Designed miniproteins, single chains, continued (3). Designs and how they scored, part 107

Each design is a single chain, and the fold is of that chain. pLDDT is the mean over its residues in the fold that is shown.

## One batch from the design tools (miniprotein)

Design m11708
Fold by ESMFold2-Fast:
Structure m11708 (fold): chain A 73 residues (1-73)
Amino acid sequence: SERSKKLVELIKEALKTSPIGLFSGISGEIHEEVAKAIAKSDDPVKAAGEVAEEKGLSDREVFLLRSFVLGVE
């Protein structure tokens, strides 16, 4: 839906402008997939962590991403 697309874009911008968006392991492709997972999930913290782990991010980066998403809720 148009709302889902706009939500993905907003989450993607939030990830890019956060300190976590500057980490070497978090590329634009990973931002896109994380944003889509958050937008579609009923548990955005879990969804973000699962995508990050699948993309090979470190335990520290996964923890920081989950903390960021929890703070946005």
Scores: mean pLDDT 70

Design m11709
Fold by ESMFold2-Fast:
Structure m11709 (fold): chain A 78 residues (1-78)
Amino acid sequence: MKYKLTLVVESEDPEKAAKEIEKIAKENGALGVKVEITSEHELKVVAVFESKEKAEKTLEEIKKIPGVKIKEYEIEEL
């Protein structure tokens, strides 16, 4: 069973935020990560994990990134 984490993130530096988010997801064992800069100050993240715990831990670590605001998030079972 796998879990998908979807995020819409606001940042004043989306390129820097994208790199940090991808790093956090990979360090938490993401099976796949897609980060797409959707506007000047916004990005969308989709990451897949083996467990809900890893997805939730990744979300909490992303919330701690300075200058990053999570607008929307969802964790869904695949």
Scores: mean pLDDT 85

Design m11710
Fold by ESMFold2-Fast:
Structure m11710 (fold): chain A 81 residues (1-81)
Amino acid sequence: STPSMQQLLAEVEERVRAAEEAVRAYIAKETDPKRVLKLQVRLLMIQGSATMAGQIKNPELFRQNVEATLADIEDLLAEIS
């Protein structure tokens, strides 16, 4: 069956939490303040997109936002691996 909006929101929240933990671990070892700032800004943008997902009532726009947010998380994790 197609995942519900509630299930997709829970998945996004879990993935954001994982990204927060990964970024925290990475910046603890990063000595370049510009790199740290760039990662913190990207994490804030991801957190903002995830928060906005909960406000979207249109199913198509909701799905597009969730897919974009998850892609941004994967890109961020790839950069710090």
Scores: mean pLDDT 86

Design m11711
Fold by ESMFold2-Fast:
Formats: C-alpha cells, structure tokens, sequence
Structure m11711 (fold): chain A 87 residues (1-87)
C-alpha cells in the first residue's frame, strides 16, 4: 500500500473542509506542514512521531494554525515511514 499516496489523497480531500471550518490561515498552515513533512526525512518510528505531535499540540491548544501545521506534518512523515517499512 502506498501510504504517502493515500495521505496526499486524504489531504487533498480534507483541505477544502478544513478551510471551510477554520479559515484560509489554518488551511495554509496545514498545507505548509504537509509540504515540509514530504520534504523532510525522519529516522523515528510512527509511534515516536505521534507522541511528539500530541505533545506539541498539547503545548499550543489556543493556536489552531499551529495545531493544523503540526498535525499535517506528522501525518505525512508517518506515511513516509510506513511506506519505507512496507517495502
């Protein structure tokens, strides 16, 4: 299964809904996070990335743009790790 391809499709479908619910600023933050996640390499496990993402979100509960950025970046990085381990 191509997890990166699935993540890209999921993000493309979700981005208009995110913009409709939270506005363009949050949607743009999510897009930036997703693009940075696609460009970055990580030697961490999916479990470690999920814990770090959850901790970062918990530090910034009143910043929806930052939450969207961190979540989108974590999703893409996790998909890349899953594709690497499935090969």
Amino acid sequence: MEYVEQAEATFAAGLPKLEAQYGEEVAEAARRGFEEGLAEESDKSVEELEEEMFAEVAKHPDDPAYIAYVTAKGMMLSAKILDREAA
Scores: mean pLDDT 80

Design m11712
Fold by ESMFold2-Fast:
Structure m11712 (fold): chain A 85 residues (1-85)
Amino acid sequence: SADDVLEEVRELLLKLRDGEISIEEAIERLREMAARSTDPAVRALLELLVRELEHLQKQGVKLTEEDVERTVAGARELLASLRAA
């Protein structure tokens, strides 16, 4: 479900924040999630998250817990809007 995808994204971003995975690994895992998704809204959301992480990687910015929660909340709202339209 979309909620399962958002929870997987949250867990991935928290692992990235904690240094348990590299940003390159996080980007690869998001791309794999997008590739296996049959929902166009979920695929579009995951593709946008990949672009956001690539941008953060270029800037050398470290994620905070607030950044993770804000990203997940924004993703949830965007997905709901795409499904309501």
Scores: mean pLDDT 78

Design m11713
Fold by ESMFold2-Fast:
Formats: structure tokens, C-alpha cells, sequence
Structure m11713 (fold): chain A 76 residues (1-76)
């Protein structure tokens, strides 16, 4: 679904931000803000949820987070 795809993109964006030393909160603000400006509120919410989920997973299990990132990349 479009919502699941948006969530997955949020997870990917968070992983790449963390790996490259980019502030994930800044990435969240830019991406979510851009989508809301376009009236894509459902996609914005799903991406924000994906980013938040990814940040929590990184804190709990960085290895599982990496595996999830690689799996989601293959699904694109």
C-alpha cells in the first residue's frame, strides 16, 4: 500500500541519515514538511512513523535495523 511504502521510505531515510552522521530530526522535518506542503498528509504521517520506528530500533538492536534496511532496499 502507499502508506506501507511511505513507512518503509521513512525507515530507509532514518538509516541513511544515522549512517552518514546527518541529524535524523532535521531529515524528518524536511521530508514530512515537504509532503504536508503538498497536501500528502497520510504519506507524511506514515513516513514520520517509519522514521520514529527506525530510531527506536537503532537504539534497541542496530544489527536488526541494518538487516531491515537492506531488506527494504531490495523491495524498491
Amino acid sequence: SSRQEAFNRGVIAAYEAIENGIDVERVKKVVVGHLRDKGKDEQAEAIEQGINYAVELYKKDPEEFRKLYLELLREQ
Scores: mean pLDDT 87

Design m11714
Fold by ESMFold2-Fast:
Structure m11714 (fold): chain A 65 residues (1-65)
Amino acid sequence: MRIIALGLGPTEEEGRATAEEGKALDGADDIVGAAAKDGAEGREILEQLRAEHPDALIGMAGSLP
């Protein structure tokens, strides 16, 4: 099973940095950064990523804006 680490922040770059700085690198097969202005947008991004990768386990790093 593939493990994807999702980092969310005010910008995609900040989201990616959060995922990379977290423990994502210790066991994740891929790292995704995304921009989310609020928790609802962050949840939508997470659900879409799960739909695109139904065979993957997705873990979140960092705080929802």
Scores: mean pLDDT 70

Design m11715
Fold by ESMFold2-Fast:
Structure m11715 (fold): chain A 66 residues (1-66)
Amino acid sequence: SDKEVIRRAVAEVLARIAEGRHGVEYYKKLLLSRLPSHMVPEVAEALKDVRSLAELRERLEEIAAR
């Protein structure tokens, strides 16, 4: 299901954020690369205003909870 795909992608990205090796734009692109093409525009829109790793973590947890 789309929900399972999102939850898996979010879990991977949150783990990669914890490693501390890259910045916000890298993790946004990583998340989008893990999603089917039909889900990319909506998720990209949901992330467009995120500017920090703290904001990204919160937004990803919100997306996964829904």
Scores: mean pLDDT 85

Design m11716
Fold by ESMFold2-Fast:
Structure m11716 (fold): chain A 70 residues (1-70)
Amino acid sequence: MEIEEKVREIASSPLEGDIEEELRKRLEEAGIEVKEVKVTSKPVGDKLLVTIEVVTKEVKVVVERERDAV
């Protein structure tokens, strides 16, 4: 599944600055029509668990990442 693989690849790649903004930009540059991008952060000890949800016309992809708290 080409679109799902591409969305997962982009969401799993290193993202700089604002994660939601950077995701939207990269997905649009890749020719992917984005319906919704949702980024949720939960504190887990000294770290943030970041959940990224991307909804496109064809697929929904959810990626979880661990990030150091600023």
Scores: mean pLDDT 73

Design m11717
Fold by ESMFold2-Fast:
Structure m11717 (fold): chain A 94 residues (1-94)
Amino acid sequence: MNYSKAALALAEAARHLTDEQLERLRDFIVEKGGDPELAESAVEAVRRGNLILAAYYLAQALKKLTPEQAKEVADEIVRLGGDPEYAEAAKKAL
């Protein structure tokens, strides 16, 4: 399981999400048991276009989740309008 690789792919998948969609993604990660401060930092980094920083915070937030819950985050990004190819790459890294 490579959380850093998965987190970078998730950040790429979420790159074009709107501010409102990113807030929904943050809330979903927290609902699944992710760290709320790290989830907020991750979506703020995506909002600013800093995908490396977003990947760093996402990796830390997702470490509290099971691999199955982390894959649900990838599915939620696609549901919100994110890139399905990057989401699938994230699921393969988990």
Scores: mean pLDDT 85

Design m11718
Fold by ESMFold2-Fast:
Structure m11718 (fold): chain A 107 residues (1-107)
Amino acid sequence: MSIGRESGAAISVSGIRNQALDGLDKAIASGSVALAQQKGDEVTQLLIDSAPPEARAAAAELGAEIKAHMVAAAQNADDPAKLEAHRRRLDEALERARRVLVEVARK
């Protein structure tokens, strides 16, 4: 009874990435680190909910990393070099999350 795992994982990954990037942009635009934390929690929960039971621990760990980089980017919005570094690390964490979701969906 695991229908849509492959297609669902691809859709969930796109949704998670869009939510993380849009959430961070809104947090930076509003100057709110609290909003970055809230959006990071939403992204983390979406990642956990999108993962099969066997991948939920890895999803939670990756979600925490994604949230940490979103918060750090928002905290350093006034420092272009630090903001760019955290945006790059966020992108790398989102790519690792994509690989985890896609790989377990193929099992």
Scores: mean pLDDT 77

Design m11719
Fold by ESMFold2-Fast:
Structure m11719 (fold): chain A 64 residues (1-64)
Amino acid sequence: EEEEKKLKEIADKFATTGSIEYAKELMPYLDDAQKKHMEGIILQLEGRFEKREEMEKAREELLK
């Protein structure tokens, strides 16, 4: 269905940008099991964001 194409497009943008906002946009298209899985992905992305910031700060200190 046309909804499948829209879902895939949003999912691709989410995978490309890593934006939590796109993950939220996917929620209405998901069933209960998929929503639980997506909640886990959002938590993981938040953790990766914090780790990336730490790595960037460490790199800047080393380059000084």
Scores: mean pLDDT 67

Design m11720
Fold by ESMFold2-Fast:
Structure m11720 (fold): chain A 80 residues (1-80)
Amino acid sequence: SPVEEFRKRLEAAKTPEEMLEVIKEFHEEYYPKLSDEAAREVSRVLGRMELEYLKAKSEEEKTEIVRRGAEEILEILERE
């Protein structure tokens, strides 16, 4: 399932940069397979997360931003 694949890839990531790359790769790969509603919601979360990440001043802040974004995306996928 998309949820299981996303979780597995996230677990392999060791840094906030790697987690963000996983989220972007997942978005590119699975965007065409999602419902229109889920696709819009995931794109919104990713866009917000990327802006917050760019403005982040510490690794701790970056980690929290990508963790929250990943959690929100997982919730969207689980509702599908």
Scores: mean pLDDT 82

Design m11721
Fold by ESMFold2-Fast:
Structure m11721 (fold): chain A 94 residues (1-94)
Amino acid sequence: VADALEAILQQPSVQAALAAFAAALKAGDVDAAKAAFKTLADTVLELSKDLSPEDQRQILEALKAFAIEAAKKYLDAAGYAEFEAFVDEYLKSL
């Protein structure tokens, strides 16, 4: 799982999505952060589609942990709460 996640994170499409997500968070733009997270999650899932369901779940859990930690650092309390609710609902819908 760790090696697969590392390979996925090094893909140019994932790096671009990570950069967009970081930019949205640093700008304090909650709507842009939600859109960027969705793109990031969709990109990571597409690259992990040939992995086992268990490995896919572990990758999504790691992605959630990363996104929530980043949001806490850059968003205000209201923006963080809104973003966290979005992440929980989006990943639950998968």
Scores: mean pLDDT 80

Design m11722
Fold by ESMFold2-Fast:
Structure m11722 (fold): chain A 69 residues (1-69)
Amino acid sequence: MMTESEALDAILAVQPLVVGKQAPPSAREALIEFQGYLGLPENGILDDKTVAALQLYAKAAGKTLEVVE
């Protein structure tokens, strides 16, 4: 399971590449943006699917073929 700190670190590392280098108003907004980027429900919660996507994306960073449904 991912901790909140781990998830936030991953999101903040990815977000600058997506929306530009800007500090998000909150961790929840950063999470919602990431969920939108991946086509997941934008609930701003560390949902099971969101955690799985974060872990997969982090592990497969740099691989265009690696996407979990």
Scores: mean pLDDT 57

Design m11723
Fold by ESMFold2-Fast:
Structure m11723 (fold): chain A 117 residues (1-117)
Amino acid sequence: SEKEKAAEALGHLVKAFVLQLEGEDRKEVLNELKKALELLTGKKIKESEITRSMVLEAIKKIAEILGLDEETVKLLELFADLIFNGDIEKFIEELKKIGADKSIIDSLERVLKLRKE
């Protein structure tokens, strides 16, 4: 069903976001985005064709199908920005602005400090 495909696509988007935060190979991040986009569009997509705009449209489509709240959509859009811009410090500041849980912020700041060593 469309709802099952949207839920699976959301799972692949979240996987891509986790891989990006862990500093995994960009190819693995793009492969998970590709899986999400292919599930939603029914079309084969090359990793080189994946744009921020395509991921944002996928997030909107998933949100409509699954009934995601505005706060969840904003969080997913921030992760898309992180993948394409690579600015983890800006990502953390934007999370603070939307009122993300302090425990999540503290965990991300620890990861950032470890990556600077």
Scores: mean pLDDT 80

Design m11724
Fold by ESMFold2-Fast:
Structure m11724 (fold): chain A 89 residues (1-89)
Amino acid sequence: AKEEYEKALKEAYEEAGKVLELVRRAHREGNEEALRLAEEKSVEIQKLIDEAHKYKDAGDYKKAAEIYKKIAELLRELAKQLEEILAKE
């Protein structure tokens, strides 16, 4: 349902905000490893966003919600990896 889609979308955006703060820190510290990882994962996440939009536009809010839940999971994993890289410096 639309409600599950909106919840999943909100969760993904909240996790994206955490990643954005870590990317800002990587820029401030000049951590090229962290910036490269973020760029690579951004490409993968954008592909999933495009897929979710196709399902949403077709009215398949359940499938769109599943994809945004996957996006949130990938963003959480990325945040953890970025924190680990930044902690080494």
Scores: mean pLDDT 86

Design m11725
Fold by ESMFold2-Fast:
Structure m11725 (fold): chain A 56 residues (1-56)
Amino acid sequence: DPETQALIDRVLALEREGMRAWAEGDFERAEQTLAELKKILDEMTPEQQAAVDAAL
């Protein structure tokens, strides 16, 4: 499903951005990416959650 794949891609991109910001000492950016990630996770369907967990 293209929508589920786009969601997986977005989650991975946010994780990478957050880790990079943390490593560079940009804790505000890291917190923003974590908050966005949490919002996406809270809005996911059970099927989307399973697909993301399988991709990680």
Scores: mean pLDDT 80

Design m11726
Fold by ESMFold2-Fast:
Structure m11726 (fold): chain A 88 residues (1-88)
Amino acid sequence: MAAEEERRRILEETRAELERELAETRAWVAEHSNLPAEERAALDAEMERVAELLAELRAAEAMGDEERVAEVRAEGRALLAEWEAARA
């Protein structure tokens, strides 16, 4: 019975990807301190949203709520796709 291990792996991968993107954005913002205040505020809001998604993902994992996990993962992946598009 490997279903629990598989779910943990999927959750861990999603968390790791969101955490990496958050850390990279924080590092980029720190290196580009000359950003206009409005742009900095927008990036700060984006980072806050990712942190919120990570917290929701951990809560859903702790409760075993697969439906909530799937929804939070979809939202996290959509956010990651937005960041990828912004880098193009």
Scores: mean pLDDT 75

Design m11727
Fold by ESMFold2-Fast:
Structure m11727 (fold): chain A 90 residues (1-90)
Amino acid sequence: MSMEEIEEEMGELAVRNAEAAIEYYKQGDYEKAFYAGIAALITAKFVRKEDLPVLAEMYEVMAEIYKKLGDEEEAEYYRKKAEELRKEYE
């Protein structure tokens, strides 16, 4: 396995974890959504441009979870990350 193959797999793993975070959030399972989102963040830098919309939606999910926890600073941080990603594919 080459470094490029590992980076591709890491990006795909981030997308799968981001999709899981979004789905858990829609189901009202905020704890599972949060942990899936954190897992996605670990390898998020390897995500392909075509998958940035999924990553942006996951950042919005993280922002809403932090808002529910009362952490407005972290909620604003993730909201801005979602906006930054949207500018890359809009």
Scores: mean pLDDT 84

Design m11728
Fold by ESMFold2-Fast:
Structure m11728 (fold): chain A 94 residues (1-94)
Amino acid sequence: MEAEREELGRKGRELLLAGDVERGLALFDEAVPGLGAAEAELHWALRTNDVERARALLERLAPEERAREPSVTDADWAEALAALPAAMAELAAR
């Protein structure tokens, strides 16, 4: 059940990275309704080196993620977001 959803998400990401956007989004939506839109936004931002879009999406999700991982501080999140431009530039160069 949950492992099946993780597998669909993994395959969806692989298809998006390969440029097969329509099939990738369909697999994300099959796994969790609405997940395809959020993953597509993040994946497209990462692939096109749209740092501002990726940052805004991650900041929007940060409160929920931090609630799950209370050991992650504000400083840890700020450091990860600050590293985002360099990480995205490396991915875009591939």
Scores: mean pLDDT 60

Design m11729
Fold by ESMFold2-Fast:
Structure m11729 (fold): chain A 67 residues (1-67)
Amino acid sequence: SLEEKKQELIEKARNVLKTAERLGRPDLVAKARELIKEAENATSEEQLEEIGKRVDELDREVARAIL
């Protein structure tokens, strides 16, 4: 269902947020919070898919910031 996909995406974005917070990167934290809000406000599967791609991009950016 749309609700299940939304909750899964929000959980993924929250995991990215936790990593960004642990890294002490306020810019990445802000991006993650924005994506969580967008996912919460999504009303279609197409919107969730597009937001999901952006969550994956941020996850890669956060991974590259680990040194």
Scores: mean pLDDT 87

Design m11730
Fold by ESMFold2-Fast:
Structure m11730 (fold): chain A 72 residues (1-72)
Amino acid sequence: REALAAGLRAIADTLARHAPEEFGDTADFLRRVADRVLTSEDPYTPYMAQIAVGVVVAIGAGPIIQDELDRL
């Protein structure tokens, strides 16, 4: 879980640096999910992690693709 949380934060930081105005909200969302995954306070933390992975996979190509589309 800690490795997953660290990965989510790393992706959030990358999104914030790459396109802060476009992905600032997404980066904040990923950081909140990472914090919840790390704390394990929520009994649904593993379920939220699965949803977060889905979002990360979907957005993982997004910054590169959107940067290309925004420039074109």
Scores: mean pLDDT 61

Design m11731
Fold by ESMFold2-Fast:
Structure m11731 (fold): chain A 61 residues (1-61)
Amino acid sequence: MMREISERAAREATAAHPRFRVEVDPETGEVSVTPLDPDTSVEDVRAAYEHAQRLLEELRS
């Protein structure tokens, strides 16, 4: 259950933010966002992280 939810959240977040690699740990639910573009702003990183967190919560519901 958690693994599939985490994979879906990571996939959807990555599709929405193609400049980032978004991963969700299926054991802890920890979200990791890695910028693929060195010019990525801190605000963009935060937006991608928050989007992934919201998707994870939505899929968990």
Scores: mean pLDDT 72

Design m11732
Fold by ESMFold2-Fast:
Structure m11732 (fold): chain A 90 residues (1-90)
Amino acid sequence: SVKKVEELIEEFKKTKDDKILGEILDILLNSKNLEEKFKAIDGLYEIYKETEDEEIKKKIIELLELVVATSEDEEVKKKAQEKLEEMKKE
């Protein structure tokens, strides 16, 4: 559910636990719900903007690049690519 994705994003902001990033990645690669995938991409981008941790920023870029390379959903690929382009402009 979209609520579960929102909860994972908030949990990661509090804990910085790589296990939570793994759960978000599982949603991005394996969920059948496009809204969950879109919410996960938006949430990763918000974490990217809010964090001062360069390692977390790098991990988020790598996750979004993996989504662009491997996703079968063209809309999901496009959204991930748009966020990567916004990150590059900053």
Scores: mean pLDDT 85

Design m11733
Fold by ESMFold2-Fast:
Structure m11733 (fold): chain A 118 residues (1-118)
Amino acid sequence: MQGLTPEELIDRLVARLRALLEAQPDPQAAARAMLAALEAFVEQNRDKLSPEELELFEAFLARLRALLAAGTITPDAVAALLRELARRLLEVAGDRGLELFVDAFGLMAETLAGLRAA
């Protein structure tokens, strides 16, 4: 990640997740798997997250649940939510916020790649 700005890194990671979602035959099932993976990430890291970081993750989870409940999951809608989460984490926690987003991204990307391989 040498030579990338935080914004360039966020854009590349979000574009990768968007592409992985577009490759899924069932976007609703893929989004539920991403939700479950991120809920587990938040729970495992609860004691390490600041109140502001936790609030941002919980807000993202609530918005993703709302899209799932409405049946309106699209790669673009999820990408927009992820980009907002990443930017807000960077704003409130700097490099630490970006590291938290990268860790959460890795877990979501592995989850989506696993679904496509099955």
Scores: mean pLDDT 81

Design m11734
Fold by ESMFold2-Fast:
Structure m11734 (fold): chain A 73 residues (1-73)
Amino acid sequence: MENVEKLAEYLKSIPEFKNFTDEEIKKIAEKLDVNGDGVLNQESLDKLREIAKELGLPDSAVLTKEMIEALKK
């Protein structure tokens, strides 16, 4: 399966994402797929880490509510 589904499943495991619908989680995962081919590459992960660092998050917390809001656009 494409990595976008794997990312969506990962997001569902995060307590802060319990309030999101499965549709919103899928949309966020698709936004993180910078190539639009459903495959997350190293560049996508690098972007996630940079956003997390700008928000002052530890490497164990790649996503936050603020980053999610930005990615929905």
Scores: mean pLDDT 58

Design m11735
Fold by ESMFold2-Fast:
Structure m11735 (fold): chain A 94 residues (1-94)
Amino acid sequence: SLFDEALALLDELAALFEAEGEAGLAQMARVAKDSVLEARNSTDPRERRRLLSSALGLLQRMRAEVERSDLPEEVKARALALLDRAIALLNEIL
């Protein structure tokens, strides 16, 4: 499912940021994952939209922080690719 793909991408982002010592970005990825998981389990369309919009806002902030970061270019490219795919999946679910 699109939800399962998004959750897997968020796990990969959290692991990537932890490996790079970016504890704040890793935590943002985990918070975004929690919101997506709650959205998947919600039967209220308004609550589902609220949770997905919250996750999207976090992913957009993470993207901006990654672009401004001192991370190696290869790591930055990988993180941005994962973020862009996660953003696209959440927009498709919305």
Scores: mean pLDDT 89

Design m11736
Fold by ESMFold2-Fast:
Structure m11736 (fold): chain A 74 residues (1-74)
Amino acid sequence: KSEEIIELVHRLTLAIMDGAPEEEIRKILKELGLEEEDIERILKLFPKVHAGDEEARNEVGEIIEKAVEKLLKE
């Protein structure tokens, strides 16, 4: 499980950096165990993140970090 989580985090990072389609990002977030509502929230925040909104970037990071920590510890 831990190796799968590391691979998913790497794929997510590359997808964000490469500007991958929302469908690809959604798939990775779902595999990381995010709730559908959290996935939709992240996708809605991406336009603000790309516009340079640090607050939106921090919120996305916090959602992902909490999901990853939950998968690793629970």
Scores: mean pLDDT 76

Design m11737
Fold by ESMFold2-Fast:
Order: C-alpha cells, then sequence, then structure tokens
Structure m11737 (fold): chain A 59 residues (1-59)
C-alpha cells in the first residue's frame, strides 16, 4: 500500500539518522525527494516528515 511504502522510507531515514549516517536535514530532504518521485501529494509528504520528526524526538 501507499502507507507501507511511506513507512518504509520513513523507517530507513530514521535508522540512518539514529546510526549517524546522515543529518536530520538530509533525512528530511531524502524523504521529500523519494516520496515526490513516487507521486505522493505535498500533504502526504508533510505527514511523512511530521511522523519522522515525532519518532526522532521520542528517542
Amino acid sequence: SKEDIMNEIIDKALRDVKEGKITLGEAIEKVYQELKKLGFSDEDIAKAINKLLKKLREL
């Protein structure tokens, strides 16, 4: 599903930030670009970025 694809992209970005492989800014940009290329709406991309930020702040 679209939600499964979105969550997979978010979870990969989250892991990469947590492991110190990329910065938070790079993770946001990567999620934005990957979802945009897959045809997600700006609203869905904003929701994905908010989910990423929430998960990072709860670590």
Scores: mean pLDDT 84

Design m11738
Fold by ESMFold2-Fast:
Structure m11738 (fold): chain A 55 residues (1-55)
Amino acid sequence: NNLDYLKDVLKITNMADLYRIALKLYDMGYIPHPYDDVAIELMKVPKDVIRKAYL
């Protein structure tokens, strides 16, 4: 799932990195807001888009 991808592939294990990616995805229009339930919203985003936001 996307949470395992974030943790194992992108090495995102802390909230600061999660919020950074969530803010980028919010700017790109993939999630509604990066405040609450960020983990649930990230599970809905394609992995390639998450990777682009991380880069």
Scores: mean pLDDT 66

Design m11739
Fold by ESMFold2-Fast:
Structure m11739 (fold): chain A 96 residues (1-96)
Amino acid sequence: SSLRRKAAILLAAAGILIAAAGLAVELGDDETALEEVKQAAELALRAAELAVEAGDREGAEAAIRLLERAAEVARPIPEGREYAEEALEEARRLLE
């Protein structure tokens, strides 16, 4: 479905941003890492919403895994971790 395809694209984009955020953390660029984590969390949460609407449990679970990774990458940045954890809780509620 169109929703499944859109969710998959958003998940791919979120994954790239999480990888970029990890690199920014390693380089000590916390401002860039925070922005990338926030964008990744927003994309992954939107992907979870679309996956749930499409009945795509696998896509929704993939979004949750990406949000868990975003929170882990953001561990050195409290604001980023908090943002990712809030998005993770929201995504988990969508699967109930």
Scores: mean pLDDT 91

Design m11740
Fold by ESMFold2-Fast:
Formats: sequence, structure tokens, C-alpha cells
Structure m11740 (fold): chain A 81 residues (1-81)
Amino acid sequence: ALSWTERVELSTLATRHASDIINEKRPDMSEEEKKEILKEVIERFVPIFQKLLAEEDDKEVLEKKAKEAVDKIVEEVLKEK
């Protein structure tokens, strides 16, 4: 099981990764629109992250899967907007 510190590090990494992808794919969006998208991505990511934490013991595998989940969620949210 990951420590609380490692879980915080992974959630921070996932949030930064999501923000970076949104900025890269939609530099045309206002900061307000980007924050709304980021909020939606985080809300969809939390239950997926909890499942990943329950199923995976390897921090590197968890980090990779978390980034892949964020990539998919960002793509889905951006298609809806």
C-alpha cells in the first residue's frame, strides 16, 4: 500500500498533468473555462484514482495508469465542450 505522502504526490502529479494537457490542446480557452474543465476532470478522476489505489501496489505502474486515465478523461471532457 502507498503511504499518504505518495498518494498526495500522485494526485498532485495527475492534477498538473491534466492542467498541462488542457493548456496544450486548448490554448485558446480563457482561464475561467480551463478551470471549469479541470474541475470536471478532477471530479471524474477521483473515483478512478481510488480504484487504482486499491488494485495496484507498484507506484510506477500507478503513476502511468493515473496519467493514462487523466489523458482519457481530458479527451472526453473536451469533446463534450
Scores: mean pLDDT 82

Design m11741
Fold by ESMFold2-Fast:
Structure m11741 (fold): chain A 79 residues (1-79)
Amino acid sequence: MSALERVEAHELARLDALLRAAGLERTDDVEKGRATLQRLVEAGAISEATLQAMLDAGLLFEAPSEEALERAIAALKAQ
């Protein structure tokens, strides 16, 4: 068990609710999930630490459209 400070479960739940509200869909495809999270990091919407926490938790998403991804980026930056 890691003793490192990381994103807490309630923060992951908040991210889950926010990303689903933006129109992103949960996925079990690790490659698709990683690609979506990487795009969020590149856009400055989440940190690399948040990306690792979401991967570790299996909290993976895919964007059904570029519009949904842009909404997610905007919502994350507005928080």
Scores: mean pLDDT 78

Design m11742
Fold by ESMFold2-Fast:
Structure m11742 (fold): chain A 70 residues (1-70)
Amino acid sequence: ISREQFLSIVEEVLREVAEQESSPVARQVGEKEIEELRIMVEVEKLSKEEVLSTLTDSTRKRVEERIAKL
């Protein structure tokens, strides 16, 4: 998949994780992670592997599963 599609999938997974949280604090953390990802992509030009390494194990697994289904 393209870099743009990969990043779109990562952002969608992070947003879904944030939305599924019942705690307002957990939702704020999810929103902060999405913003941090945008900064890393824009400023650092991180590789796909580097982006995956910044994610939690559960989020990374969800991203990889979505890519595998494409």
Scores: mean pLDDT 69

